Designed miniproteins, single chains, continued (5). Designs and how they scored, part 11

Each design is a single chain, and the fold is of that chain. pLDDT is the mean over its residues in the fold that is shown.

## One batch from the design tools (miniprotein)

Design m16351
Fold by ESMFold2-Fast:
Structure m16351 (fold): chain A 120 residues (1-120)
Amino acid sequence: SKADEAGKELQEIRKELIENVDKAVENGEDPRPYVIEYIEKAREVVKKYIEDEEILELVEEFFDAAIEKALEAKTLEEVYKIINLVDEVVGVVLNYLQGLLSKEEAIEEIEKLREEVLKL
């Protein structure tokens, strides 16, 4: 299914993110570039699989906000909060593609997560 293909692609890029962030943190290097790369790769997967223009616009607005907050992040705690919020939006998208969330439910959850990232 489209959800299975999207889920597999998102799982692979998420695994690469965690490996890169953990290695950067262990070596005292800036992990933020890897978080931004993850968000950009997740954006391309979402654009490929989401046909609903309203959901796509809201997810793109969320990813733009998440990138800006990642660039501004000063602590590892802030970096991990951004990663967690991106993971939650990805989960909403996958649940929508699987038919586990209606369009209205997906929109409500994405808007809530957007408000959370903007407060970081």
Scores: mean pLDDT 89

Design m16352
Fold by ESMFold2-Fast:
Structure m16352 (fold): chain A 74 residues (1-74)
Amino acid sequence: SELEEVLKKLEKARQQLQETYKDWPEEFREKIEELFDEAIKKYKEAKTKEEIDQIERELLGRLIELMEEADRYL
């Protein structure tokens, strides 16, 4: 299913980011984990492709904002 494919991509992205941010301050790592946990919960409740696409865009936008914030402190 499309949801299963999205969740697999999300897990791969999470693993890649964990390797990237393992040396970041704990507060930023916790925020990233919270974003993925919230996204997974929303994906599991999503009933339409439009909802899935919206969740993905929101997650990506928030991750970009967090990475830009982290870069200012690193």
Scores: mean pLDDT 78

Design m16353
Fold by ESMFold2-Fast:
Structure m16353 (fold): chain A 79 residues (1-79)
Amino acid sequence: SKAEEEVRRLYESGLAIAKSLGDPDEAAVLELARKIARMLADTEIWVLERQGKYEEAAALRKAMEKLDAEVEAEIAALR
């Protein structure tokens, strides 16, 4: 979906920022990237809700929940 594509784009931005900090712990990098993606998504959701785009905001929340589960599985595989 468009929301899933947007959330993946936000996660890629978070990964770029997290990797730029030079932490050698891959799990820590993924956890930071997820936190950054969540902050960005929460901000976009806030803007959408202020514009009355509640359906788009709800879709973005669902896409973030899916990404969170996928990233948690990746982090668990590194432990």
Scores: mean pLDDT 86

Design m16354
Fold by ESMFold2-Fast:
Parts: sequence; structure tokens; C-alpha cells
Structure m16354 (fold): chain A 71 residues (1-71)
Amino acid sequence: DRRARLATALRAAVEMSRGKEGDMTLAEAARRWGAELGLSDAEIEAALAEVIAATGAARDAGVFDLPVAAF
């Protein structure tokens, strides 16, 4: 479920940041928020891959910094 929380937060960040300049890249957000949630590198990459597949966003797409703990 922590992985699902990360995926939900990343999808929200992509949607909210669409067509705007972000605070960080999607890949950077995945690593930072995944670490905050105590996820392994493999779980972080799985969540990131799921979000990229679902949204079509690039790994280097700009996203807003969100409170991942609230998801």
C-alpha cells in the first residue's frame, strides 16, 4: 500500500503540474517521496514505471512538490 500511496501522489503531481514548470523531475519526486515512505529502490522504480505508463509523462517531466504523507 505504501507503493500505491507513492503511485497516487506521483499521478496527482503529474496532473497538477501539466503544462507548468515543476519544482523537480518526476524521477526525483519518486526517489525522494519513496525514501520518505520507506520504500526500496525496486518498489520506487515499480511505482514510477506504473505512473509513466498511466500518464505518458517523461521521467524528467517537471512536477510540483506535494506532501506525500497526505496520500
Scores: mean pLDDT 81

Design m16355
Fold by ESMFold2-Fast:
Structure m16355 (fold): chain A 83 residues (1-83)
Amino acid sequence: DADDVLSQLHLVSLRGGDAYLKAMSLALGDEEKRKKILELMDEGNELMGQAVDAIRAGDVDRARELVERLKEIVDEMLKVGKE
């Protein structure tokens, strides 16, 4: 339902911010890793906007797809930082 998707979107937003800070901290002194983390953060911000628009339009299925993609971006940011 829409409340579940909104809760998941809020949670992934909080996790995304935490993941960004952790990944950037791990990538200190590595310009290529930092650039990739920034690119992932920018992609995540674009998808977040699309997820909000999907919820506003009542497209719960589209919003769920975008939340799953956002979770993947959070995982990828942490992976890049740990490399």
Scores: mean pLDDT 86

Design m16356
Fold by ESMFold2-Fast:
Structure m16356 (fold): chain A 76 residues (1-76)
Amino acid sequence: SLTEEAIARVRGLTDKLVEEARENPSEENIKKVEKMIEMLREAKREFSSNKELVEELERSIKRLEEAKREAKEKLA
């Protein structure tokens, strides 16, 4: 289904960005994570009626926020 495809896409993109931020905690990679968080928050508002997609978006946002925090801590 389109929902299953969207969930798989979000998960894949989140996994990639989290890995990149952990392997290379740079200002550039932090900005990429921030941009993705904004995009996923927008998607959550747009697709608010799709409960399964919203739950995956919330999980991905949390993972990205945690990766951002860890990367910022390593740069400090």
Scores: mean pLDDT 88

Design m16357
Fold by ESMFold2-Fast:
Structure m16357 (fold): chain A 60 residues (1-60)
Amino acid sequence: MKRQKLLQEKKKIQFEKDILDGVRDLRLAVLDTVNAPESLRQEVLEEYQKRMEELDKRLE
């Protein structure tokens, strides 16, 4: 029973990571298209890293 809940939680977290990857890639693609300054790209990467770390903590 605990094993099934852990598997479901891992799948949910993996799905959230996949969404974060897609959102990051989309935001970076938009910034590239408009030739935005590097500082905005760094902001996107920092936000992505923070969110990924939060999800990794939930797996531990």
Scores: mean pLDDT 79

Design m16358
Fold by ESMFold2-Fast:
Structure m16358 (fold): chain A 55 residues (1-55)
Amino acid sequence: GIDYGKLPNPPVDDYAKFVNTEGGYKAVPYPGFELAEDGKTAIPIVDENGNLIEP
């Protein structure tokens, strides 16, 4: 997971683009990444062995 306490606002992240919104920011995942359950952390789409999951 991403430590949001160590990132600038909006956060800079290799997994997602962050856009300013009313009340904060929103993560928009790059291709090959998805939002985690919190809706703000982007993670790679990988299997249990760390391999990319193709659609």
Scores: mean pLDDT 58

Design m16359
Fold by ESMFold2-Fast:
Structure m16359 (fold): chain A 77 residues (1-77)
Amino acid sequence: MELLEKLLEKAKELYENTRPEDKAYVQKVLEEVDELVKKAGEYIRKGDFKKAEELLKKALKILEDTLAKLKKKEKEE
C-alpha cells in the first residue's frame, strides 16, 4: 500500500511540475506506469505478491529515472 501511495505521489509530482513541451513525453511514461500498476493489481488479486512488488518497483524506478532526467535537463538550461 505504501509503495502504491509513493508511486501515485511521484506520478502526480512529475505531471504537475513538468514543462508544457515535456508533457507529451511524461504522459507516455505515466501510461506505461499505469499499465504496470494495473498488472500488479491483477497479481495481488491472484495472491502473487512477489510479482506484484516487482512490477510496482519497476514502475517506481521508471518514474524516478524520468524525474531525474527532466531535472538534469533543467539544470543544463
Scores: mean pLDDT 76

Design m16360
Fold by ESMFold2-Fast:
Structure m16360 (fold): chain A 61 residues (1-61)
Amino acid sequence: MLSPAEARERVDALIAQMEGASREERERLGEEIMRVLGQIEDEEVRAELAERFAEHLARLE
């Protein structure tokens, strides 16, 4: 079980790595973010981080 603080830290770090990454690396980082989201038991924290990830993907398009 990931604490909310640990989950936020991991997702933020992965999102930051996507800023300078290749397309292939961004796909791998996105898969890792989805894995982290799947380990979050707190529904509100999961929804918050999923929204942040979706916003970041929209920005990269």
Scores: mean pLDDT 78

Design m16361
Fold by ESMFold2-Fast:
Structure m16361 (fold): chain A 80 residues (1-80)
Amino acid sequence: MYKEVAEKLREAAEALRNGDGETAIKLLQEAMDILSKDDSEEAGVWIIAVAIALNGVRRGDYESAAEFAERLAKKLEEKA
């Protein structure tokens, strides 16, 4: 689970750095969908974090959203 989520977050960050907000939104939504299959409190916290990145993309703040997604990916890989 967390490895898949981390991979989606890294792909989203790359899409954002290339100016592709549509692909980034899709990848962030896919990451949230994977996390939603886990009913743990920890997965709930990660869903909120991914939603923050998604809101950044919707506001056009691609650089901050990409940096945030990369930080989340690194932290999730430490748990996988």
Scores: mean pLDDT 83

Design m16362
Fold by ESMFold2-Fast:
Structure m16362 (fold): chain A 73 residues (1-73)
Amino acid sequence: MDIELEAAVKQAEELKKQGDYKSAGFLYEQLAKAVPEKQAELLKKAGEAYEKAGDYDKSQQLYQQSQQVQQQQ
């Protein structure tokens, strides 16, 4: 449900406000697996969170996955 997705996205945003970018990135990545219609967008947000966490390898991997998913839609 979109409302449950919005609640989980808000949780990830709260984690970012607390400086917990790694947990926020993980949550966005899990949501991308659960919500196919938002997968590209959520993978991009996960990549942004991991980049802020200093995990550049994971961030780049997620950005590439986001682009690949977007090209298939």
Scores: mean pLDDT 80

Design m16363
Fold by ESMFold2-Fast:
Structure m16363 (fold): chain A 93 residues (1-93)
Amino acid sequence: SAEEALATLRAVLAQLRTETDDARIAALVDEAERAVAAALATSTDTALLREILRVGREAVMVALRKVSDDNHALILRLIGRLLRLIGDLLDLE
């Protein structure tokens, strides 16, 4: 599942780079969030988890750059997800 999660995250990141619709950006970030959560729950491979968290962080950062300035709810959600991913990555050292 962690290898599948990484593949999902890479696909989501690629899609986010070309997406301009806030609803689709939100759906892609939700997919990324589920993939990260599944990997953290099921894998003990620290190197793989570190890569998953790095790709997840990049996906959220791309989403933040793409989201409409007026979508305050999504911006706040994305900031919260970014902070969580940074914390999870630091915990892995």
Scores: mean pLDDT 85

Design m16364
Fold by ESMFold2-Fast:
Structure m16364 (fold): chain A 63 residues (1-63)
Amino acid sequence: DTYELYVQLSKDVWAPFGTAASLEEAKKLAEERFGEVVEERREGDNTILTFANGVKVLIRRLP
């Protein structure tokens, strides 16, 4: 499986910034870049992380 990472730039704008081979690797990559995760929400194949600084990251599982 491949996981694609997006960072939220505005309400409706997400920018891709990386890929990972697993959800755990994707979460680690996001934490290394944006810091402490304060909220994690899972919506099917999508995982949304909210960081202490207010940044949001979308992790999408690719088919």
Scores: mean pLDDT 83

Design m16365
Fold by ESMFold2-Fast:
Structure m16365 (fold): chain A 59 residues (1-59)
Amino acid sequence: RQSLIDEARRHLEAGDLDGAREALRAALPPEVHPSFDASLDTGPLEKSLRLALRSLEQS
């Protein structure tokens, strides 16, 4: 669990949004997966991934 969160954080810091998305999808329930839709532009996708990571870190 924590290793997936750490992996997602590393990917986001490196600008690898696809890697961060896959790590967060593995850690989060399917209901939030639409926020990681590949059709999103880089900016909205990064914001969604950062919010999801923050939610996991603060829970």
Scores: mean pLDDT 68

Design m16366
Fold by ESMFold2-Fast:
Formats: C-alpha cells, structure tokens, sequence
Structure m16366 (fold): chain A 110 residues (1-110)
C-alpha cells in the first residue's frame, strides 16, 4: 500500500526533524519514540491516509514552505475536522498544535 509506505516515510522524516529542532530531554525522546511506534501501528492498521495528510502539513511547515498564518489556518481547520474524526487523527493534530506553538516562538525572534 503506497499510502502506508509514504506515511511511514514522512513520519520518519518528521521524527528526525523533531529531534534536530527541539533539543529533546531523555523523557521527551522516550515519549517521541513511543508515539512513533504507536503511529506506525495505526498506519499499518488502516489510518495511513489521515496520518499522511497531517504529516505533509507538518513537514511543509518545518521546512519553511508555509507562513505562520497559513499553518495556523490549516491547523484550526484540521482541529475542526478532527472533532468528527477518530482518536489517531486528533493525536496527529495535537502534534501539529505543539509544532505550531514552538515554531511561532522561534519565528517571532526573526
């Protein structure tokens, strides 16, 4: 399944960027490793497309392809959709919220 392979590829890239950007504590690193493992299982069990869409948005933001205003608008739209979605989509959206907040802080430093 191409969606499964692509979602796993984007998750690996996202996890790498998280480790590089956030200077994670050992506790935060353990949390990230467990989250990656849990999301891989969900991707393989049928949620690949939803995770793929969320990861693409997060990666584009981390690579500077989206403005803070664009990612905020997209994140709010996904949160609204996530209220009607399964818990796995809400978990991906919560990750987007954390990344938006952290990147907004960095961007405000110019």
Amino acid sequence: NSDVEKAKELLEELAKLYREKFQLSPEAQAWLDKRVEDQIKRIEEGDAKAYLEAYQILLDFLKGKLSPEEIEEMTLELIKKGEEANPEIRAALATAEVLLERQGFKLKKF
Scores: mean pLDDT 62

Design m16367
Fold by ESMFold2-Fast:
Structure m16367 (fold): chain A 94 residues (1-94)
Amino acid sequence: MPSIAEQTRALLDEIYENFEDEEKVEELMKKLGELLAKASPEEQREMLRVLTEKVKEFVLEKVPELENLSEAEVEEALARLDAMLAAAEARLAA
């Protein structure tokens, strides 16, 4: 079985390839969350950092192609990802 970090990267790549398929992206994001839950605290910290950075990059790149998302909704989603990363890192560091 591939490592949890490798599985995370594979899911992120698949999300990138299938971003126009909202239902597929939702399923992949759920799987990614389940993998994060199975990770050790140290692995969770690393995965969360990689995940947050990759998702932000992907969303920003695809914004012009998203007819159903406003710029404000994208900015709010990115801000939530930043807040989640900061909160998770604080919990793992404590």
Scores: mean pLDDT 68

Design m16368
Fold by ESMFold2-Fast:
Structure m16368 (fold): chain A 71 residues (1-71)
Amino acid sequence: MTKEEIIKGIDDIINELKKNVTPSKEFQELIKRYEEAKKRPVTLQELYRLYGEIINEAEKELKGKNFTIKL
C-alpha cells in the first residue's frame, strides 16, 4: 500500500465517522495527531501505525452506535 493509499483510507474512515456520529474527544485528539503528522515528513511506518490506531478507535466509536467499518 502506498503512502497516498493509506492517507486516503484514513481520510475515508474519518469522513464516514463524522457522517454517522460526533467523534469523541479521544478520537478528535487522534485526528489532530494525524493532521500534525501530515504537516511533517512522515514515514510510511508511522502512517501505518496511525492507520491502525484510527481503525481501532473508529470501530470502538461506531460499535456504540451499532455501525461497522468496511475497508
Scores: mean pLDDT 72

Design m16369
Fold by ESMFold2-Fast:
Structure m16369 (fold): chain A 80 residues (1-80)
Amino acid sequence: MKEEAKKLIEKAKELIKEGKYKEAADLAFEAVKLVAKTLDAISYTGYVLRAMGIMIQGELTGDYKKAAEELIKLAEELLA
């Protein structure tokens, strides 16, 4: 699970370098969900809702680069 999440984070970073920001945000969101599943139910719910908020903000603003960067940071924080 954590190893799979790390691979998703690395791929999301590659997609950002390629300018594929929405695809990067989608993969980073999946990484957050995978890591959050290792936590207690309250923490899981909180982090998933936070990640959903970041994605919704990206959709509303069109700034998927910011959404992807924030989701990668959140996933890396959860892996620490």
Scores: mean pLDDT 83

Design m16370
Fold by ESMFold2-Fast:
Formats: C-alpha cells, structure tokens, sequence
Structure m16370 (fold): chain A 69 residues (1-69)
C-alpha cells in the first residue's frame, strides 16, 4: 500500500508543477522567504508522519487511540 500512497503523492505534485509551468503566476500572495531548508524538511517530516498515521487508521479500520475522537 505504501507504493500506491507514494504514487498518489507524486501525481499530485506533478499536476501542481505542470499547472505552475503552464503560466500560473507565482507570487500572487506574499511569498515568505524560505529561512532554512532544514526547517522545511522537519515540517515536511511531521506532516508526512501525520498523514501516514491517518492513512493507517483508515486502512486498518481500527478504533482510535485513547485521547482521540
């Protein structure tokens, strides 16, 4: 199942990239300066972990952990 999840992720990223390449103007909203790639990597890791947790919970259909809804 990780392969299907990865493929879906790549598809979303590719579509977004193609849309941007098609001439969607970047900077319509104020783009904050990227302070540090390491910070972005950490944030990305957290978001990915959280997404994987949700996917696992849906896939297993198991009851949520204590303290959750």
Amino acid sequence: MEEARELARRSREELRRRAAEAGVPAGDAPAPPLPNQELLAEIGGVLRSLGDGIDRQIATGEAPAPGSL
Scores: mean pLDDT 59

Design m16371
Fold by ESMFold2-Fast:
Structure m16371 (fold): chain A 85 residues (1-85)
Amino acid sequence: LTPKQAELLGEILRLIQELIELNKDNPEVVRELTELLRELGRALDERDWEEMLKTLGKIIELARKTNPELAKKLEELRKQLEKEI
């Protein structure tokens, strides 16, 4: 990873953790987010940028339904990450 890719991924992961915390009382949402976070980690280990961006898109879609403000921040970071690939 480049330093910029690592920085953006760090911010994205922090916001996903915040999204999970904010939905603590919704076990269905937490389960879906945890599953997607595992998929994201696997794609990162494999350096599969296409799968990472796809998985981030799924996380953002879920976030739009629960926490639209966090969804906007994640979308901005996803766009920045896409430009760094």
Scores: mean pLDDT 86

Design m16372
Fold by ESMFold2-Fast:
Structure m16372 (fold): chain A 61 residues (1-61)
Amino acid sequence: SHMEELRKKLFEEGQKKYEATVEKRRADLLAQGYSEEEVDRYIESDKALRDLIEKQINESK
């Protein structure tokens, strides 16, 4: 339906914006002298922590 198409579009746009932010952070960390492995671990760890906090807030609401 039209509403479902709009929801998918908004989600897609939000995801692209988030991915661009992650790419930027990755590039900045690499420029600071961190290895690709260290950067990957940092991004994964940070994302996992943020996900847990967000889930906790959403579940309590």
Scores: mean pLDDT 70

Design m16373
Fold by ESMFold2-Fast:
Structure m16373 (fold): chain A 98 residues (1-98)
Amino acid sequence: MEEIRRKLAEIIRKYLNGEMTPEEFRKEMRELGLSDEEADEILKAVDDYQKKMAEIRKQGKESSSREDTIRLTAQALIAVGDLVDKEIEAVKKIEERR
């Protein structure tokens, strides 16, 4: 479990940093035993995460209130949680196929 989790996290990190194309991401996911369709589900989760974080950063620049800070922090935690849930599901599928 830990080995697969660490490798998947590293691949996601490289994609988030712009070090990997969607095509390279799909190739890495295939090497782990995931289909292109399953890789696309993870790519969508990563893209949704990036979109939410960009929106949070924009709203954070426009407001300095405590209430807005709490709301934006909660939204960021939800976005992280959604991505982590997709990662856990992917790891489970990879382990189930080994």
Scores: mean pLDDT 79

Design m16374
Fold by ESMFold2-Fast:
Structure m16374 (fold): chain A 69 residues (1-69)
Amino acid sequence: SPERRRLERLLEEIVAGVEHLLRQGRSDEAREQAETVFSSLLEAHRDDPELRKLVEEARKRVQELIRRA
């Protein structure tokens, strides 16, 4: 669906932004931005289980990146 493709691109951009901040040693900023953005996206897609699952998987990936930094 067009909505799914748009969300997938947005999630890729969010992950790339977090990786960029982590490469700069800005782990606290990466964590704060990720928490804010993912909380908003989970709420925005609260009633769509498939889109919510995409957001939750991206959030887990970002949490793992932050944990390894």
Scores: mean pLDDT 87

Design m16375
Fold by ESMFold2-Fast:
Structure m16375 (fold): chain A 65 residues (1-65)
Amino acid sequence: MIEAELAEGLANIAAWVAGLEGKARFEGDTLYVTLKGSEEAIEEAERVLRRLAEGFGFRLEVRRE
């Protein structure tokens, strides 16, 4: 439902604001996000991304490095 570029952009902004290194890719109905940084910052970014996923109706998968 959401455009891939918008979903990827939102994930990159969330990571950047949280001070994390991030990579995002949208495929099918799923946003794949890889985050690197402190656990607290990753949890905050993941919480924001989950709310966006619920609002826009896409799936979210987060990988920590």
Scores: mean pLDDT 75

Design m16376
Fold by ESMFold2-Fast:
Structure m16376 (fold): chain A 90 residues (1-90)
Amino acid sequence: SVEEIIEKAEELIKKAKEVGDKIALLLAEKVLEMARRLAAGNPPSELEVEELIGLAEIGIGIAKITGDKKLLELFEEVLELAKKILELVK
């Protein structure tokens, strides 16, 4: 549900702030923005959500190369939530 995505995105923003990664925080904030737009009846475009998915996948790749497990978990959760938003937009 959209409410569950909003709750998870707010939790993810808190985690990203604790980790201190600016890109993970930006992507978490974009998830929350998109979920709130869905709740308001003003959904993001499929392209906008696919762009967020692409950025999360790049973040996962970087986290794997650097061995940063916390950063990896953040980007994986961004990807999961973005994919859930994509299912609701289609």
Scores: mean pLDDT 88

Design m16377
Fold by ESMFold2-Fast:
Order: C-alpha cells, then structure tokens, then sequence
Structure m16377 (fold): chain A 79 residues (1-79)
C-alpha cells in the first residue's frame, strides 16, 4: 500500500519535474542538454514502472539529491 502511494506521488512529481528539467536543461549547457523528448520518455517509464521499484528509486533519489547539493555547495565555494 505505502509503495503504491509513493509510486503515484512520484509519477505526478515526475511530470512536474520533466517540465522544470526541460527549462533548466535549456539554460544549463546547450552542448549537452538532454532533449525534451528524452525527458518526457523518462517520465512515461516512471508512470509504467512497478510501485515497489518506484519506492526504491524515490529513496535512492533522496540520497542522490543530498549528495548533489553537498557537491554543488563545495564547487561554489571552491570557484
């Protein structure tokens, strides 16, 4: 039950994130920005994914996001 709830919330968040990522990607690096189509396909895969897998991804994403934030702050201070 909990995994299904997390999965549905993650699917909704994925759609919102796809829109935000598209805008961010366009401004970040023109030479390496992912296509909007690739971002949209990623969101579609999340929608089709198994709830237990999505719950696991959400936990991993939370950890990854924390590491990214720490790395970004270090880079800003070392610039």
Amino acid sequence: MEDEKIAEELRESAERAAERLSRDALRQDPSFKPSVEEIRRGAERIKKADPSTLAELQRGADEGLKLMLESSKKLEEES
Scores: mean pLDDT 63

Design m16378
Fold by ESMFold2-Fast:
Structure m16378 (fold): chain A 65 residues (1-65)
Amino acid sequence: SEEEERRKAEEERRRAQRTRANLIEVASKDDKQSVITSLESGIALHKDNEQMVEALRAAKAEAEA
């Protein structure tokens, strides 16, 4: 049970990371400010999806670095 729960959590994190990576890749083709603005819009749009919000916050932090 515990192992199965860990596997499902890992799969969800993997999907969120894939979404994050895709957004970073698309955004990296434009200027830094446009990237940050797009990520902020994504966070607002997906505020009810905690996995997506965390992935987008990580992407925004990376873009701001």
Scores: mean pLDDT 71

Design m16379
Fold by ESMFold2-Fast:
Structure m16379 (fold): chain A 82 residues (1-82)
Amino acid sequence: SALESKEGQGEIAEALARMVIGVYNSAKEQGVKLSLEELKSLKELLERLKKEIEELGALTPELKERIEKTLKDLEKEIKELE
């Protein structure tokens, strides 16, 4: 099954990372202010997913750039709220 294959696991982790990025970007575009706890949770989840995708050999340069940009934006916003 897709969940049992290394390739399938990578595709799922990539889809989840893109979903996390999408949620954060959608919140910014709609002017929805995320709490400090929500921002920290999204950052932790995205960092974990990046690590999994990299370990599975599925981290493309495009995805890496998008994740790193989103992580920088999250860290900046977290610091501004602390």
Scores: mean pLDDT 83

Design m16380
Fold by ESMFold2-Fast:
Structure m16380 (fold): chain A 65 residues (1-65)
Amino acid sequence: SARAAQLERLRAQLEAYAAAGVPVPEALKEELIRILGMGPEEAERVRAMDPEGLIAQIDHALAQL
């Protein structure tokens, strides 16, 4: 599905940033929030997450598809 493909692409990008030891761009966090249709409280939690937490959110979402 298109949603699964978008999530898998974001996951690969997040792994690349984590491997490089650089901060995750806010644009990628905002893209994840949009794809998952998150509300304001959930979005604020995602914005505070490190790369490992963001990858875990994607893995959880992919498991629900």
Scores: mean pLDDT 84

Design m16381
Fold by ESMFold2-Fast:
Structure m16381 (fold): chain A 68 residues (1-68)
Amino acid sequence: MSEEELAEIESLFRLFDRDGDGTLSRAEIDALAAALGVTLSEAEREALDGADFETFRRYYTAVREARA
């Protein structure tokens, strides 16, 4: 992905990481997925619960590649 895309993803991650601990809760993952226009299965939500930036970035990249 481009440098601009990485910066935007990081900004969104930081926006939803309200407590600044570097991980996202299940509710924050749901909100972020809605903002990105993606639908998550229950298994995907469980896998992303407590996700750090790298885990989230890999997920977003996979979604982008599936749509391309």
Scores: mean pLDDT 71

Design m16382
Fold by ESMFold2-Fast:
Structure m16382 (fold): chain A 81 residues (1-81)
Amino acid sequence: DAAAEAARAAVEEGVAALRDPEAAALAREAGERFVEAIRAGDAARAVGAILRLVAASLEARDPADAEALRRLALALAKAAS
């Protein structure tokens, strides 16, 4: 389960980088959905979780949180490949 473990590590690192508690909670929820999707082989759900992180990055008020959310989305995409 190397892909799921890599995804989980990326989620913990990404959440720790977020300054806004609401952004951190959203990133944790989306990250957990991604890990579950990878374990289930559900590509559509995995893509949905990444798109949720991308959408959150566009709505983020703090540029540092926007960048952290984009980095997390990219890290999850790499973990799945």
Scores: mean pLDDT 86

Design m16383
Fold by ESMFold2-Fast:
Structure m16383 (fold): chain A 67 residues (1-67)
Amino acid sequence: EPSAEETAKNAKLVKGYRELIEKIKNNEITDDEAREEVRKLFEELGYDMTDEEIDQTVLSLKWFAEQ
């Protein structure tokens, strides 16, 4: 299944998403700042993501923040 390296990257991604959800929930960041944090997170983990995929991710995080 996934390698130890992939598991570590997924754990960092999940942690990053949780931190972003909390910041969005508390109105600590703007939508533009959330997009930049998602972009940086993907870049740091070696994922090549399009602007559309980043926007979709931000929308998903905003949806979770409103639960």
Scores: mean pLDDT 79

Design m16384
Fold by ESMFold2-Fast:
Structure m16384 (fold): chain A 94 residues (1-94)
Amino acid sequence: SEEAARLREALAAARAGFDALRAMASGTQSGVIATARILGQELAELGFTEEAARAEAEIIAAANDGPDAARQTVERWGRRVEERLTAEARAAEA
């Protein structure tokens, strides 16, 4: 249950972080970058260091390419991270 609790905490953090990124996807490049870094740090603190670093780097790169690229990359990573963490949380509860 400790691993399942950690995964549920990571899923909640990921959902909140990607919701914030989606809200800022049409905003400033600096705002998107700052939010992506905060999400990356939160996920890394929960043990998802490699995936967090990759998601952060790709979202920052997309933000530099423009708001459409940032929005598409945020949606792609948000879906991928949520699906993975949801599956891992379900497996940990079994």
Scores: mean pLDDT 75

Design m16385
Fold by ESMFold2-Fast:
Structure m16385 (fold): chain A 84 residues (1-84)
Amino acid sequence: DARERLLELVGEMQRVAGQLVEELSKPNPDPAEIQELLARLERLLEEMKRLAEEIKDPAVLRGVEQAERDLEQLREQAKRKLEE
């Protein structure tokens, strides 16, 4: 079921995003771990986009678009933190 798989991916994305936020909160964040977590989030988002196209529900599409915007914000936060 595409909708069940999408809910699983949303849960995984929330967990990985939480791990990234926790890593960014450390005094000495690990750049390699941050890069790995961002790469995982990007892979999850791509699968969510594919499933959203199969489901063709406007609410699902809006949810995935919001997840994409949230990931872009996390990327910018990570960049700024590593430049400190």
Scores: mean pLDDT 85

Design m16386
Fold by ESMFold2-Fast:
Structure m16386 (fold): chain A 85 residues (1-85)
Amino acid sequence: MAEKALEEALKEAEKLAQEAERVGLTSRIVSIEVDGNTAKIEIELLDAAGEVVTRVVITSKDGEIKLEGLEAFEAVLAQRRRQLA
């Protein structure tokens, strides 16, 4: 069901946005694509100057979530946590 795939992708985007907010980043949705049972959301993380620091692509298909750019996202969060400590 396309609706469920989109809901699952949006929940993952919310989780990533909350993690980003905890380290002083903001997130924005760049694109949402829905095709059959697949939902794809692209998000950008921005610093306080409004510069894009990383991008994550979330794909929800048949109850499975795939994240592209997660390694770079985790690295950005880890670096910012070190700066706040």
Scores: mean pLDDT 81

